# Designs tried in a protein design run: designed miniproteins, single chains, continued (5). Part 39

Each design is a single chain, and the fold is of that chain. pLDDT is the mean over its residues in the fold that is shown.

## One batch from the design tools (miniprotein)

Design m17338
Fold by ESMFold2-Fast:
Structure m17338 (fold): chain A 80 residues (1-80)
Amino acid sequence: ADPRERLLRLLESLGYRPDADALARPLEELVALAVLAMMRRFQAGPEKAREIVELVDAMAEVGLDEAALERVTARVREEY
């Protein structure tokens, strides 16, 4: 299955209902949304951001490189 479809299913499982705008978002943005949803749902501390980014990347099989993992982690920390 497509990584986008996996991310959208993960978001739905976390109580997020994707709209048409969400379907058009870049993969990195969908990863960040899923990480934020997980952190808020489970009340994780900001120190867990990198671990949860890596978990979401693995679960959705996105295959983010180190630079993308760093960008998503920084965005999550900024928004959380």
Scores: mean pLDDT 82

Design m17339
Fold by ESMFold2-Fast:
Structure m17339 (fold): chain A 100 residues (1-100)
Amino acid sequence: MEVDYSHLSKEELLEQIRSLLLYLEALRRSVETLAARNADNPELLAKLQEALELVEEAIRKLREALENPDISKEELIEIYQEAVRLAEEALRLVAEVRAA
């Protein structure tokens, strides 16, 4: 889903990034728990490991953005959108495992 973030201030974008980071940290714990429950199913475990890698990459990008005091508003928007895309792909994989 494409959302226009250009109307938000840099401070408001940083708050959105912090909120998404908290959500992704919770999602990572959920995926780890689901992976442990499916440790005996190699196909489902592989999908959950892929989902975990996507969530970890999103968390990494958001943390790097928060640690850069010189980051531009445009760069924050790009990083936020990329993290959302990674999270959506991870959620798709989790949904496939839950449907199995």
Scores: mean pLDDT 84

Design m17340
Fold by ESMFold2-Fast:
Structure m17340 (fold): chain A 112 residues (1-112)
Amino acid sequence: PTKEEVIEKLREVAEELRQRGHEEIADYFEKSAEALEKGDYETAARNLAKGYALVIKEAPELVDKVREVTEGLLHLVKDPAEFYEILAEEAEKVGDKATALGYRNLAEGFKP
């Protein structure tokens, strides 16, 4: 996917979350899109990870859409291992130990 396609999908997720009353979660996806427009892939990844962890807990019906945009951003980042570690950290913060372990295992697969 292109950077422009990922930005569009992040904003679609934010809008859908706002329509469902999840404005705080929507702000993370909007911040991710803004960071990506500026070429700040780390800030984009961290905001996406925070939003994703909250979607799993608070809006699980959007998980498939968030997974798709997460995979899109993964193709744009320089360090996939670091990206998965960020996802694991944010999953742990919301108490999702199983998802965090899964992402840590994926991160190890990308290390030399």
Scores: mean pLDDT 81

Design m17341
Fold by ESMFold2-Fast:
Structure m17341 (fold): chain A 93 residues (1-93)
Amino acid sequence: MTPEEARKKAVEAAVKAAREVYEKYQPEIRKLAKETGISEEEAAEKLASTPEFKEELKEAVKKAGEELIKSLKNPEAQEAAREVMEKVLKDIE
């Protein structure tokens, strides 16, 4: 695997992990919207802004990144994947 392919796979792994966290929280988003009288979009934004959601998102991305890096055999590919994951994790903070 080339470093370029590793970076692309790292982005895909981070996006997939993020989607799974959002999907997990869809029932909570609907309940929050109904309980507070706001839209589901507004409830999703409010929930995504909580420290609890950000921490879970960060943990999911970190786990996906670690699994990807362990699957790579090339040290340059591992380094490229780490750089992408570090940038994504910093962006979540």
Scores: mean pLDDT 81

Design m17342
Fold by ESMFold2-Fast:
Structure m17342 (fold): chain A 98 residues (1-98)
Amino acid sequence: MEKNKEHIIKAAGYLAEGDRQKALEELSKLESEGVDIRTALLAQYLFALATDLRGLAEHVKEQAELFGLDPEKLDELEEAIRNGDAEKAVEAAREILE
């Protein structure tokens, strides 16, 4: 579980820095390991942001509420990524995975 969280946290940081390829590489490592639903949903959300799949990002936010993720924290993560704030993106990802 800790390794999967590290990959997601790194992906969020890379996305905020504008490095979509490194973010996708970190998310690809996650796919080889068992994950809980919160970790899987956050990975899908970051993948959607990295690939500009807006419909998938909206779908993940809807599922997040059903499976115990806070959609407000997902919004904070997305805003940090848009603003290029890697430190805030990393913090938001950590809070979502707590």
Scores: mean pLDDT 80

Design m17343
Fold by ESMFold2-Fast:
Structure m17343 (fold): chain A 81 residues (1-81)
Amino acid sequence: MVEEAKEKAKEMEKKAEEAGKKAQEAIDRGDKEEANLLGQLFASYGTAATYYQWTADDPNSEKALKKADEAEKRAKELEAK
């Protein structure tokens, strides 16, 4: 549903912003490995947020929903490490 896609987009945006802040802190500390991991997490959640928002704005875009779900799955796999 459109409401569900909007809620997911907000959730993914918050997670991307949190990962982005942590990535910047890791860069500032010179922790390149941590910065790279958090940067990938930021990108994956950001991609998911964008495609969930696109799904909410264009209800005919089943392709966007699939890409959003794939990006969220990738982000969760990165978090598990």
Scores: mean pLDDT 81

Design m17344
Fold by ESMFold2-Fast:
Structure m17344 (fold): chain A 96 residues (1-96)
Amino acid sequence: MEKTAEELKEAGLEAKERGNELFKLGRYDEAISAYQEAINAYNLALKLDPNNEEIHNELVKVENNLAAALEKLGKEKLAALYRKLAEDFQEETELR
């Protein structure tokens, strides 16, 4: 199926919202899977629309949400890697 950047952004948002609901329920492993789905959708959207600041901002948010879920599971080293990835991506986008 051919998806537009907008369709992929929407899919990413839905996956992120599902992850947030799972996180609230304490279902951290399932929340991580949903957040990874969102990251994959946003990365594909950025390949189609690389200058879309909204998608860049959503990627940073989801990477931080993924890190938070990893922290809840005691996977602190992996969580720190995603926190650093979000930070570096934010700096690259903002040049600050």
Scores: mean pLDDT 81

Design m17345
Fold by ESMFold2-Fast:
Structure m17345 (fold): chain A 89 residues (1-89)
Amino acid sequence: VDPEELKEELRWVEENYEEVRKLLEEYLERLEAYLRTLPREVAIERLEGAIRLAREEAELAREAGAEKTAELLEEAVERLEEALREIRE
């Protein structure tokens, strides 16, 4: 990914925080519904991957000074970790 494109995307998220938060919540609801249709093992693998990527992106966002973006990604990680706990039970 072009670093300049990433900075532009992060800036857009910072400027549109409330809208992006709503879109992220809708995305997570759809993701959770989709994961419920998968075999348990596959759902666990997908959630672990999503958590890892979200954590990496949150760290990159903080390094770039995109604090609101980092907070959204951290909230997404918490929700995905909760879903992972429920599936593992």
Scores: mean pLDDT 77

Design m17346
Fold by ESMFold2-Fast:
Structure m17346 (fold): chain A 77 residues (1-77)
Amino acid sequence: SRILRTIGLILQIIGLITQAELYIKRGDLESARKALDEAKKLIDENRDLLEKDNPSSLATLQKRLSEVEDKLKKAEA
């Protein structure tokens, strides 16, 4: 169903953001960057679906993505 596909997509994005946070904690900044870039790509490619089916989750994912991106930039400096 469309609902199950949207939930699966949200879980994939959460997984990538979580992996990026773990990579930052380990000092693997290159792997963290790749995980964040993949999460951004999934959000961008599926923005219309996420906005229609789960706008609150989209907003939460965008906020968390920005927070982890800021952590990565500080770690790279």
Scores: mean pLDDT 87

Design m17347
Fold by ESMFold2-Fast:
Structure m17347 (fold): chain A 92 residues (1-92)
Amino acid sequence: SDREIVEEVRERMKKVEELLAKGDIDGAVQLVLEMIDEYGDNRVALGALYAEMKKLIKKFPQQGTQVLQAVLSQTTNPLAKALLQALLDSLG
């Protein structure tokens, strides 16, 4: 179910937020990369990840943007690259 996929992404992104609140940027990057690897070409999961990353950056502008940039430099998933690059470009 698309709803179940979206809820799973939200719960995993809460863990990313907890890592950023502790200043663990490297841990946050690794968790997001793991999520992208597990989701592959799942557009629903990657779309939910995009929405949650946007919320994360609004809450932690500097650290969230650092996570986004590091994930973009390390991911090999072309759909994730396209979505997350569009997010980075939207930040100015």
Scores: mean pLDDT 88

Design m17348
Fold by ESMFold2-Fast:
Structure m17348 (fold): chain A 75 residues (1-75)
Amino acid sequence: PAQELLDNGQANIKEAQALIDSGDPAQRDAAITLAQQAIQDYQTLLPHARSEAERQQLQQGIATAQALIAQANTL
C-alpha cells in the first residue's frame, strides 16, 4: 500500500539522519543505502500521487534524501 511505502521512506530518512548526526565515517555507507531506499520508495509513489500536495510532499522527500546522501559523503 502507498501509506506503507511513505512510512518506510520517512523511517529510512530519520535513520539516515541519525547515522549522519553520529559523525562516524563507518556509518557513511549505511546512511547512503537508507537514503537511496527512501528515494526509491518515493519515486515508486510519485506517478500514483493523488493530489498536487502529495506530489510535492514526495518530491520534497526525494530532495531531502538526496541532501542526506551528499551530507553522508562528507563523513
Scores: mean pLDDT 85

Design m17349
Fold by ESMFold2-Fast:
Structure m17349 (fold): chain A 85 residues (1-85)
Amino acid sequence: MQENKEKIRQMIKEGKLFPKDLQLTDEAQANRDRLLEIARRDIERFREDLERDESLTPEVKEDLVEGVEESFRAMIETLAYIETL
């Protein structure tokens, strides 16, 4: 199973298989929703940790959170598909 996940990741990297062009199964959709809820909690904790860091400006903190949110979203969609395989 792990070998198949690695092959799919490689195909996505090579532009031969794109998650957005594939119809997700009901199981993949449910897994994506679960991962999004986990990411929401992790992002909230990250925000709280950043608020305690006095070395960063508020603008930098907001930019970091936005970047993490974007990265989690892209990663979760890809992982939800791969993890269902």
Scores: mean pLDDT 67

Design m17350
Fold by ESMFold2-Fast:
Structure m17350 (fold): chain A 87 residues (1-87)
Amino acid sequence: SMSQATQLTGQGTMLNNQGNYQESIRLYQQSLSLDPDNYRAWTTLGDSYRNQGDYQRSIDYYQRSLSINPDNVLAQQNLQQTQQLMS
């Protein structure tokens, strides 16, 4: 459900901020299995991979988020910043 997907995304974000990227990724993936249109979960997957230095996967997930919600300013900004890190 939407509420469960939102809760999983929130828990994942908390773990990501603590540096527990493996568990945050698992929670984001579970959120997306419930709601694949949850662009916020795609954005936070991008953040987790970026924090691990996997910039290509980070970019791919931000682009996925933007394909669902092109007006997601956070994903736009994080995408641009991550692309700059690869230059």
Scores: mean pLDDT 86

Design m17351
Fold by ESMFold2-Fast:
Structure m17351 (fold): chain A 60 residues (1-60)
Amino acid sequence: SELSKKNQDLMNEVGKLGTEAEKLYGEDPEKGEQAKKEAMQAFEQAQRDIRENLAKGLAE
C-alpha cells in the first residue's frame, strides 16, 4: 500500500541522517554529536508517525 511506502521512506530518511551523523562525527565530533541527537529525535518521531499511520491504515 502507499502507506507502507510512506512508512518505509520515513525509516530510510532516518537511516540517512544516522549515516551522515557518523561521517560528521569523524570530521567534526561536536557537529557529529549534534547530528546524532537530531537523528535519534527523528527516529523517535518517525516511530510515532509510523504507529499513527498504521493505526489509520488499519481503520481503512
Scores: mean pLDDT 78

Design m17352
Fold by ESMFold2-Fast:
Structure m17352 (fold): chain A 88 residues (1-88)
Amino acid sequence: SAEEEIKKKWKDVWNAILDAALANSDPSTSEAEKEAARAALEKQLPTMDKLFTAEELIFKKVPVGEISKESGLSKPQISALKKMFEES
């Protein structure tokens, strides 16, 4: 479903952000582990941009159709994302 897809995208983005932050904060983390975390975060950048653009426009009460056009997410994904924010 669009709800399951958007929840997975949101979780994947925030996990990548958190993993990169933790790797950079811990001097015991190997260079290979830091590189892997950085690569994982870079892979998520396009999805992160779409999700954060959609989040901003949702909070500004922009219509779903316009959010879809500007973020590149589908209308069902935007509706699912909005529901996720309203339930958190």
Scores: mean pLDDT 83

Design m17353
Fold by ESMFold2-Fast:
Structure m17353 (fold): chain A 59 residues (1-59)
Amino acid sequence: MSELGQAIRDAVAAFRAGDEERALAILDSVLPGEEAERILRQIGLGLEAGARAAAERAA
């Protein structure tokens, strides 16, 4: 597995645990800060969309 792929999975796990600073630090270790922040934003949007879809299914 690529180093970037593993970092993204680890960052998603940290973000889901509520540790946004840790998620950003993981991404920043393999990407420049600007790109790390962009990917962190995409992770947040993806989790928000997933939560919305789950809420719609529960209704």
Scores: mean pLDDT 74

Design m17354
Fold by ESMFold2-Fast:
Structure m17354 (fold): chain A 84 residues (1-84)
Amino acid sequence: SATVSGKTLTITAPGLDLSVLQELTLTNGEKTYHLLIAPQGDGEAIIVINHKISLKATYTQEGDTVTITADEPFPFSGDWDVTF
């Protein structure tokens, strides 16, 4: 699952590993967003949305839960289903 609020994206997925590039899809039944999460090291990442929008972000990970804080607001909000 994922939740987006302002600049914060929280993803909970079993086996989620931000030591490597992650490609995922967020859907809520009406809208779909494609995300690439490209880790940069030292808790930094670049988030690419629909192959067009790039956000610089920091992240923290606790088990299967990753919290991503972007430098700018995400162009969407709310609760999303995650597929890889």
Scores: mean pLDDT 84

Design m17355
Fold by ESMFold2-Fast:
Structure m17355 (fold): chain A 80 residues (1-80)
Amino acid sequence: TDLLIEAARILKELAEKYLDPESAEQVKKLMDEAIAYAPTDPEKAAQLLAKAVSLVEKAMSDEEYDKFIDEFAARANAAA
């Protein structure tokens, strides 16, 4: 549960950094929803995280996505 919440927070911060404002707002809404569901429905929270990752991938180039994923992985590993 805590790891899902932390992953959602990291994804929200990175979306603000790398995405356009409209795409970032969509990811932030999904992440806020994932954080809300994580304590009661971790499967739903994980599905919302997956949906946000798919949105990020579609919103940027392959090179930008690689950089995004590398930074996400580094921050997630530091938080674990």
Scores: mean pLDDT 80

Design m17356
Fold by ESMFold2-Fast:
Structure m17356 (fold): chain A 64 residues (1-64)
Amino acid sequence: ALSPIEQLSLALEQTLAEADAAGLSPAETRARLAAVAQELAAANPGLEVSVDADGRLRVVVHPP
């Protein structure tokens, strides 16, 4: 089984690959990454995700 961090890493890599292949803008890529990260955080209560001003994702894992 994949940990929440591993699930997030795989989902983000997949999203980046799709965005690159589709030629998405930085803003569109940022929005997709944020959406995917938020979906995983909602499914994993111990997973905290935030996005900085540059669209960089920050991930912290906390026990409940």
Scores: mean pLDDT 75

Design m17357
Fold by ESMFold2-Fast:
Structure m17357 (fold): chain A 95 residues (1-95)
Amino acid sequence: SKEAELNKKIDALQGKAVAEINKLSQLAEEALKKGNLEEAIKYLEKILQVERDFKKELEKMEKEYGYNPYVERKITGEEVLIEMYERRIEEVRKQ
């Protein structure tokens, strides 16, 4: 079905985003271990941008294809992750 194909496309895009985030997360952890807070914040801000870009793509898909509960759940999940990374950046900046 068109809905199943859309969901597979979303899963593929999320997989790419997760792979990039995992790479950036590793770099952020290495920077934190070395006490390089500015470099760690740079990588965390890049993760935040990947999450925001993925959310924007999900919102574009929902606008184009109409309401889809699967897409809406992914958008809500991205909102939670964005808030988590924003808080993490503030936590690192306070160190």
Scores: mean pLDDT 88

Design m17358
Fold by ESMFold2-Fast:
Structure m17358 (fold): chain A 83 residues (1-83)
Amino acid sequence: SEAEKEKKLRDIQYGIQLGLAEAFDPEFFAANKEAVEKEFPMTELSRKAFEEYKPVFEEISKLPAEEQAKKLKEIHEKVKKEL
């Protein structure tokens, strides 16, 4: 159903967003992880997306700011196209 497809896409997107958050601000993420998980628990799809994208974002976080912006835009456009 359409509702099931939309839910799966939201779950995947949520995992990607959490991966970005942990990669770019690991201390802030760690401080808020328990509260976020309690309010917005990850599904299996969210967790898989998180595990897939977190290392990608961690590598991007090591780049100069101009390259970070470019790579993040590329990922955003790819995710938008695939979802």
Scores: mean pLDDT 80

Design m17359
Fold by ESMFold2-Fast:
Structure m17359 (fold): chain A 75 residues (1-75)
Amino acid sequence: MGLEHLVAKELEELVEKAKKTLEKKDLPDKEKLIKELEEKLKETLEVMNDPTASQEEKEKAVEELKKFAKEVIEK
């Protein structure tokens, strides 16, 4: 199996953890942040599953999603 499958599972688990963390917080924008996490995950998975995307493009998409999820968890 390709690296993309392993990383995709990791990203899905990270986003799920971030969503569960947000659900327990009394943040005014939590629904908006959850939706943004879901949209970012979908976009990142699309790039990772694109056979024409370079390794650099895939790595950048993964890093951006991980950074966003971490920022959301740390709120």
Scores: mean pLDDT 76

Design m17360
Fold by ESMFold2-Fast:
Structure m17360 (fold): chain A 66 residues (1-66)
Amino acid sequence: SLEEVKEQIRYFLRALGIELSDEDIERLAKAFLEAKDPVRVFTAFLLAYLAGESKEDAIKLAEKYA
């Protein structure tokens, strides 16, 4: 479900020291659920964020891979 995916994303990001708003977590969770390859969506977000992109730009990149 959307709520289960949101909780899982929040858990993993918290472990990495990344804090997102509930709205941004929902955007990632929706992209993850709609994606043919959910791992690609999550990986795109993480790599963009760790490479120095803003949270907003990293989320937008992840949404493009959904």
Scores: mean pLDDT 84

Design m17361
Fold by ESMFold2-Fast:
Structure m17361 (fold): chain A 65 residues (1-65)
Amino acid sequence: SKEEIEEEFVKRLRELVERQHALQDALDANASDPEAVARIRGQLAEVDAEFRKLMEEYEKRLAEA
């Protein structure tokens, strides 16, 4: 159902937001370490890609429901 699709979307969105916050905190904590900054920025880029995929999946599933 559309309600189940929305519930799954909200759950996954919350998980991604929590990961983004944790990575941003890690970035701030490691601001003086260029190797750590590069690694964490890469992980933030992965989270951004997952947000985009989640939005695309949500739109597709709503259209098919």
Scores: mean pLDDT 85

Design m17362
Fold by ESMFold2-Fast:
Structure m17362 (fold): chain A 68 residues (1-68)
Amino acid sequence: SAEAEALLAEIEALLAEIRAAREAGDVQRMQSALLRLGAVLNELRRRFPELYAEVAPVVEAEVRRILA
């Protein structure tokens, strides 16, 4: 689905944004990107629950690595 692909691309972009913000020490930018990531994941869960179940643990692990 093009819509599912767009949501996955947004998640990848937001993970890159969180990494960049972390490296820059920009707490406000990092918090904003984390909130947006949560919103995109909630949309993925609502619209594509099977894909969410596959993707969410990977995204959570990546966020944990970035914030460590």
Scores: mean pLDDT 90

Design m17363
Fold by ESMFold2-Fast:
Structure m17363 (fold): chain A 81 residues (1-81)
Amino acid sequence: MEEKRKKLLELAEETADRLNAAKTLEEREKIAKEFADKVVELDADTSQINEMTRIIERKVSSGDAILVATEAMKKLLEKAK
């Protein structure tokens, strides 16, 4: 398995676990932003981000899934400028 893909899958699983353990909105926002930063560092494309977001979505609340997707998209738009 490509090392980059393995790291992205591990990041998705870790992010879902951290979101489920979080007790405050502030903690969840921090986790979502850290996920967005790490996907940019790993140079993830839109397809890879979509795959990771679907893994997270299956494990977390709808609100947390939207938060993660929003922060990742925001970070990609900033990188495109």
Scores: mean pLDDT 79

Design m17364
Fold by ESMFold2-Fast:
Structure m17364 (fold): chain A 72 residues (1-72)
Amino acid sequence: MVDTAIEGAVLLAEELAGPEKAKYVREKLEQIKSTKDVKKAQEIRDELVEYVKDYPEVAQTVRGTAELIIYS
């Protein structure tokens, strides 16, 4: 389920922001998934949302996906 959400966010980022930004989105969402520190995960989420801020749909999806990973 989490892996499906990450794939959806990455695909959207690739379509709207391009493959290089999509790669960074994948790397950071996987880092959030692998961390056990909620504060560190929140920091990575905020950095990632800022990175894609020029693409509002991507930023919103990335935030939602990160929060799903952190709080599920």
Scores: mean pLDDT 85

Design m17365
Fold by ESMFold2-Fast:
Structure m17365 (fold): chain A 81 residues (1-81)
Amino acid sequence: GERTKEALAAGERGDPAAVPWLARLLFEDPDPLTRLAAAEALLRIGHPEAEEPLREGLEKLSKDEIPSVADWAKKKLKELE
């Protein structure tokens, strides 16, 4: 959907001002693909402001009911070790 596209675009721009909005999508959006896109965007931004919500969000996504989302999050958590 549009929120998924906007989240990915914010990540590509490396926009730290988008971090609070992306964190909200990651924790609260009902669409698992939008949550995944928000996590990917926070990872791409790579700014210190993005690190804390990203780590917490990836841990939450690693327990998601959708296997593709959970597996992606587990892989990203391992890469951040």
Scores: mean pLDDT 76

Design m17366
Fold by ESMFold2-Fast:
Structure m17366 (fold): chain A 74 residues (1-74)
Amino acid sequence: MEEVLEKAKKIIEELKKKHPELDIEEELELLEKSSEKSRLTMIYTKELEEFKKKNPDKEALEAKLKELRKELEE
């Protein structure tokens, strides 16, 4: 669990380095909050990692982060 959460944070931080205008504070806080929902955190991490490999632009990143945020809130 802990390792999965840290991996997700690193991916998000790397995405922010490529898109510095991207606001990731909300996503990071949501991940911390959802750490108790290990299954959802694992899904989030895998989807984010796969999406990152596709070299997404800012528009696609914002859409994907909103989608994943919805998943974590459920």
Scores: mean pLDDT 69

Design m17367
Fold by ESMFold2-Fast:
Structure m17367 (fold): chain A 56 residues (1-56)
Amino acid sequence: MEVWDEKELVEKAEKVGRNGALTVAEHRGRTVTEEELEEYGKKAGEAAKAIVKYQK
C-alpha cells in the first residue's frame, strides 16, 4: 500500500503526465519540446494536487 502523500503523488503525476504527453505526441506524429513537456508535466502535477486536496 502507498501512503497518499501529496508530494509523492504530484511527482508521480508529473512524470506520468510528461510520459503521457510524449506518448500522445508520438501517436499523433507530433514533436514536443522539452520545455512544453515540462509545462505539461507541471499542469498534470497541479491537477493531481487539486484532486488530492479534494480527496483528502
Scores: mean pLDDT 71

Design m17368
Fold by ESMFold2-Fast:
Structure m17368 (fold): chain A 92 residues (1-92)
Amino acid sequence: SDLLNKALSLRDQMLNAKSEEEALEYLKKYLQLELELIKKYGPLYADTLPYVLEGLALQLKKKGFYEVAEKAEEAAELLRKGVPLEEIISKL
């Protein structure tokens, strides 16, 4: 529950970021916490993560944060293709 609350807080921080650089740092931190949640609760925990990332990307685009939105969309696509989350994070 503490890790879940931290993940939700990082999503809110990302959407309230004042710059694309700040939003990208929160995206990286969010995905790192999601990786820890997958390790704790198993891979099925991550089944909704691509949908969450697509929703975040839509909201980031509405803020004009197109580059970080594109990175979130790419992460969602790579997850659907079965690319490990650790590899996705390393390329952000």
Scores: mean pLDDT 86

Design m17369
Fold by ESMFold2-Fast:
Structure m17369 (fold): chain A 70 residues (1-70)
Amino acid sequence: MKRLEEAKLEATRAGVEAARETVAELGTSEEAQRKAAERAFAAMDEAAARHGARVVRVQDGDAELVEVVP
């Protein structure tokens, strides 16, 4: 399903860009890093939605992963 691959790629790009912008705005403190993670997740979800997908947090043992799903 090519649309899902496109959603994953665009979500990844949006997340990286949002994190970089947040670090540039707020710095690299623990609070800024938490805010960068929040903004990255929101940007990924917005980008995925443009392709009919969404971003979910998946618990895999003790690890929390982010996955793009239809």
Scores: mean pLDDT 75

Design m17370
Fold by ESMFold2-Fast:
Structure m17370 (fold): chain A 60 residues (1-60)
Amino acid sequence: ARADRATLRAHAASLGTTVSDAAIDALLEATEQDLTLSLGLLRREWELSGHAPALPVPRP
């Protein structure tokens, strides 16, 4: 499945956090727009942040 900015932003909001467009773009580029990988990495960053209200830019 193909991921996009709107889907990742909505998923972050459902977790109670926010992600910058730059972070979303970096994630989509690193995963080649794979939905499952992008969602998994977003959740991993949220967990590693201690459920922070704003996520750092992921390191691809």
Scores: mean pLDDT 73

Design m17371
Fold by ESMFold2-Fast:
Structure m17371 (fold): chain A 87 residues (1-87)
Amino acid sequence: MSPKMKFAEELLKEAIKKLEEAGDYESAKKLRETLEKLQKAYEEGKISEDLALRLAGLELRRLSKESKNPEISEFLKKKAQELMELA
């Protein structure tokens, strides 16, 4: 696994854990499904690493806007920015 993909995986896992700890199990499930789909597409050579990071960042940004918890919203927004700057 590339360093960028490993960073993205760890970042998404941290975000999933934060969502679960906040009781937002639905958003955690959506993010887990996104991670699985992006990993599979990357491993099958269907998407580039940069595209995988951008798609992950866009999903975090979307979940940030949908979050009713301001602390979680700000956390997800920051993590989305980190992924998109790395792509």
Scores: mean pLDDT 83

Design m17372
Fold by ESMFold2-Fast:
Structure m17372 (fold): chain A 72 residues (1-72)
Amino acid sequence: MEKEKKILEEFKKKVEEFKKTKFKSEEELLKAIKELSELAIETFKKIKDEELQKELLELVGELQEYLKKIYP
């Protein structure tokens, strides 16, 4: 469980870094979205704990809402 918690915390940090980043171009924004989406899938595959999986899905949902606001 400790390893899975750290993996989730790393993903949370990446999401916060993404939200704080001012992208220089739409291309950079799209690249970052793709990288973050790939990381989300990898993180989900590594987490077997149901509570942590639920937390990850909630975080992904928040990210999707954020993306709709900045990239409609």
Scores: mean pLDDT 78

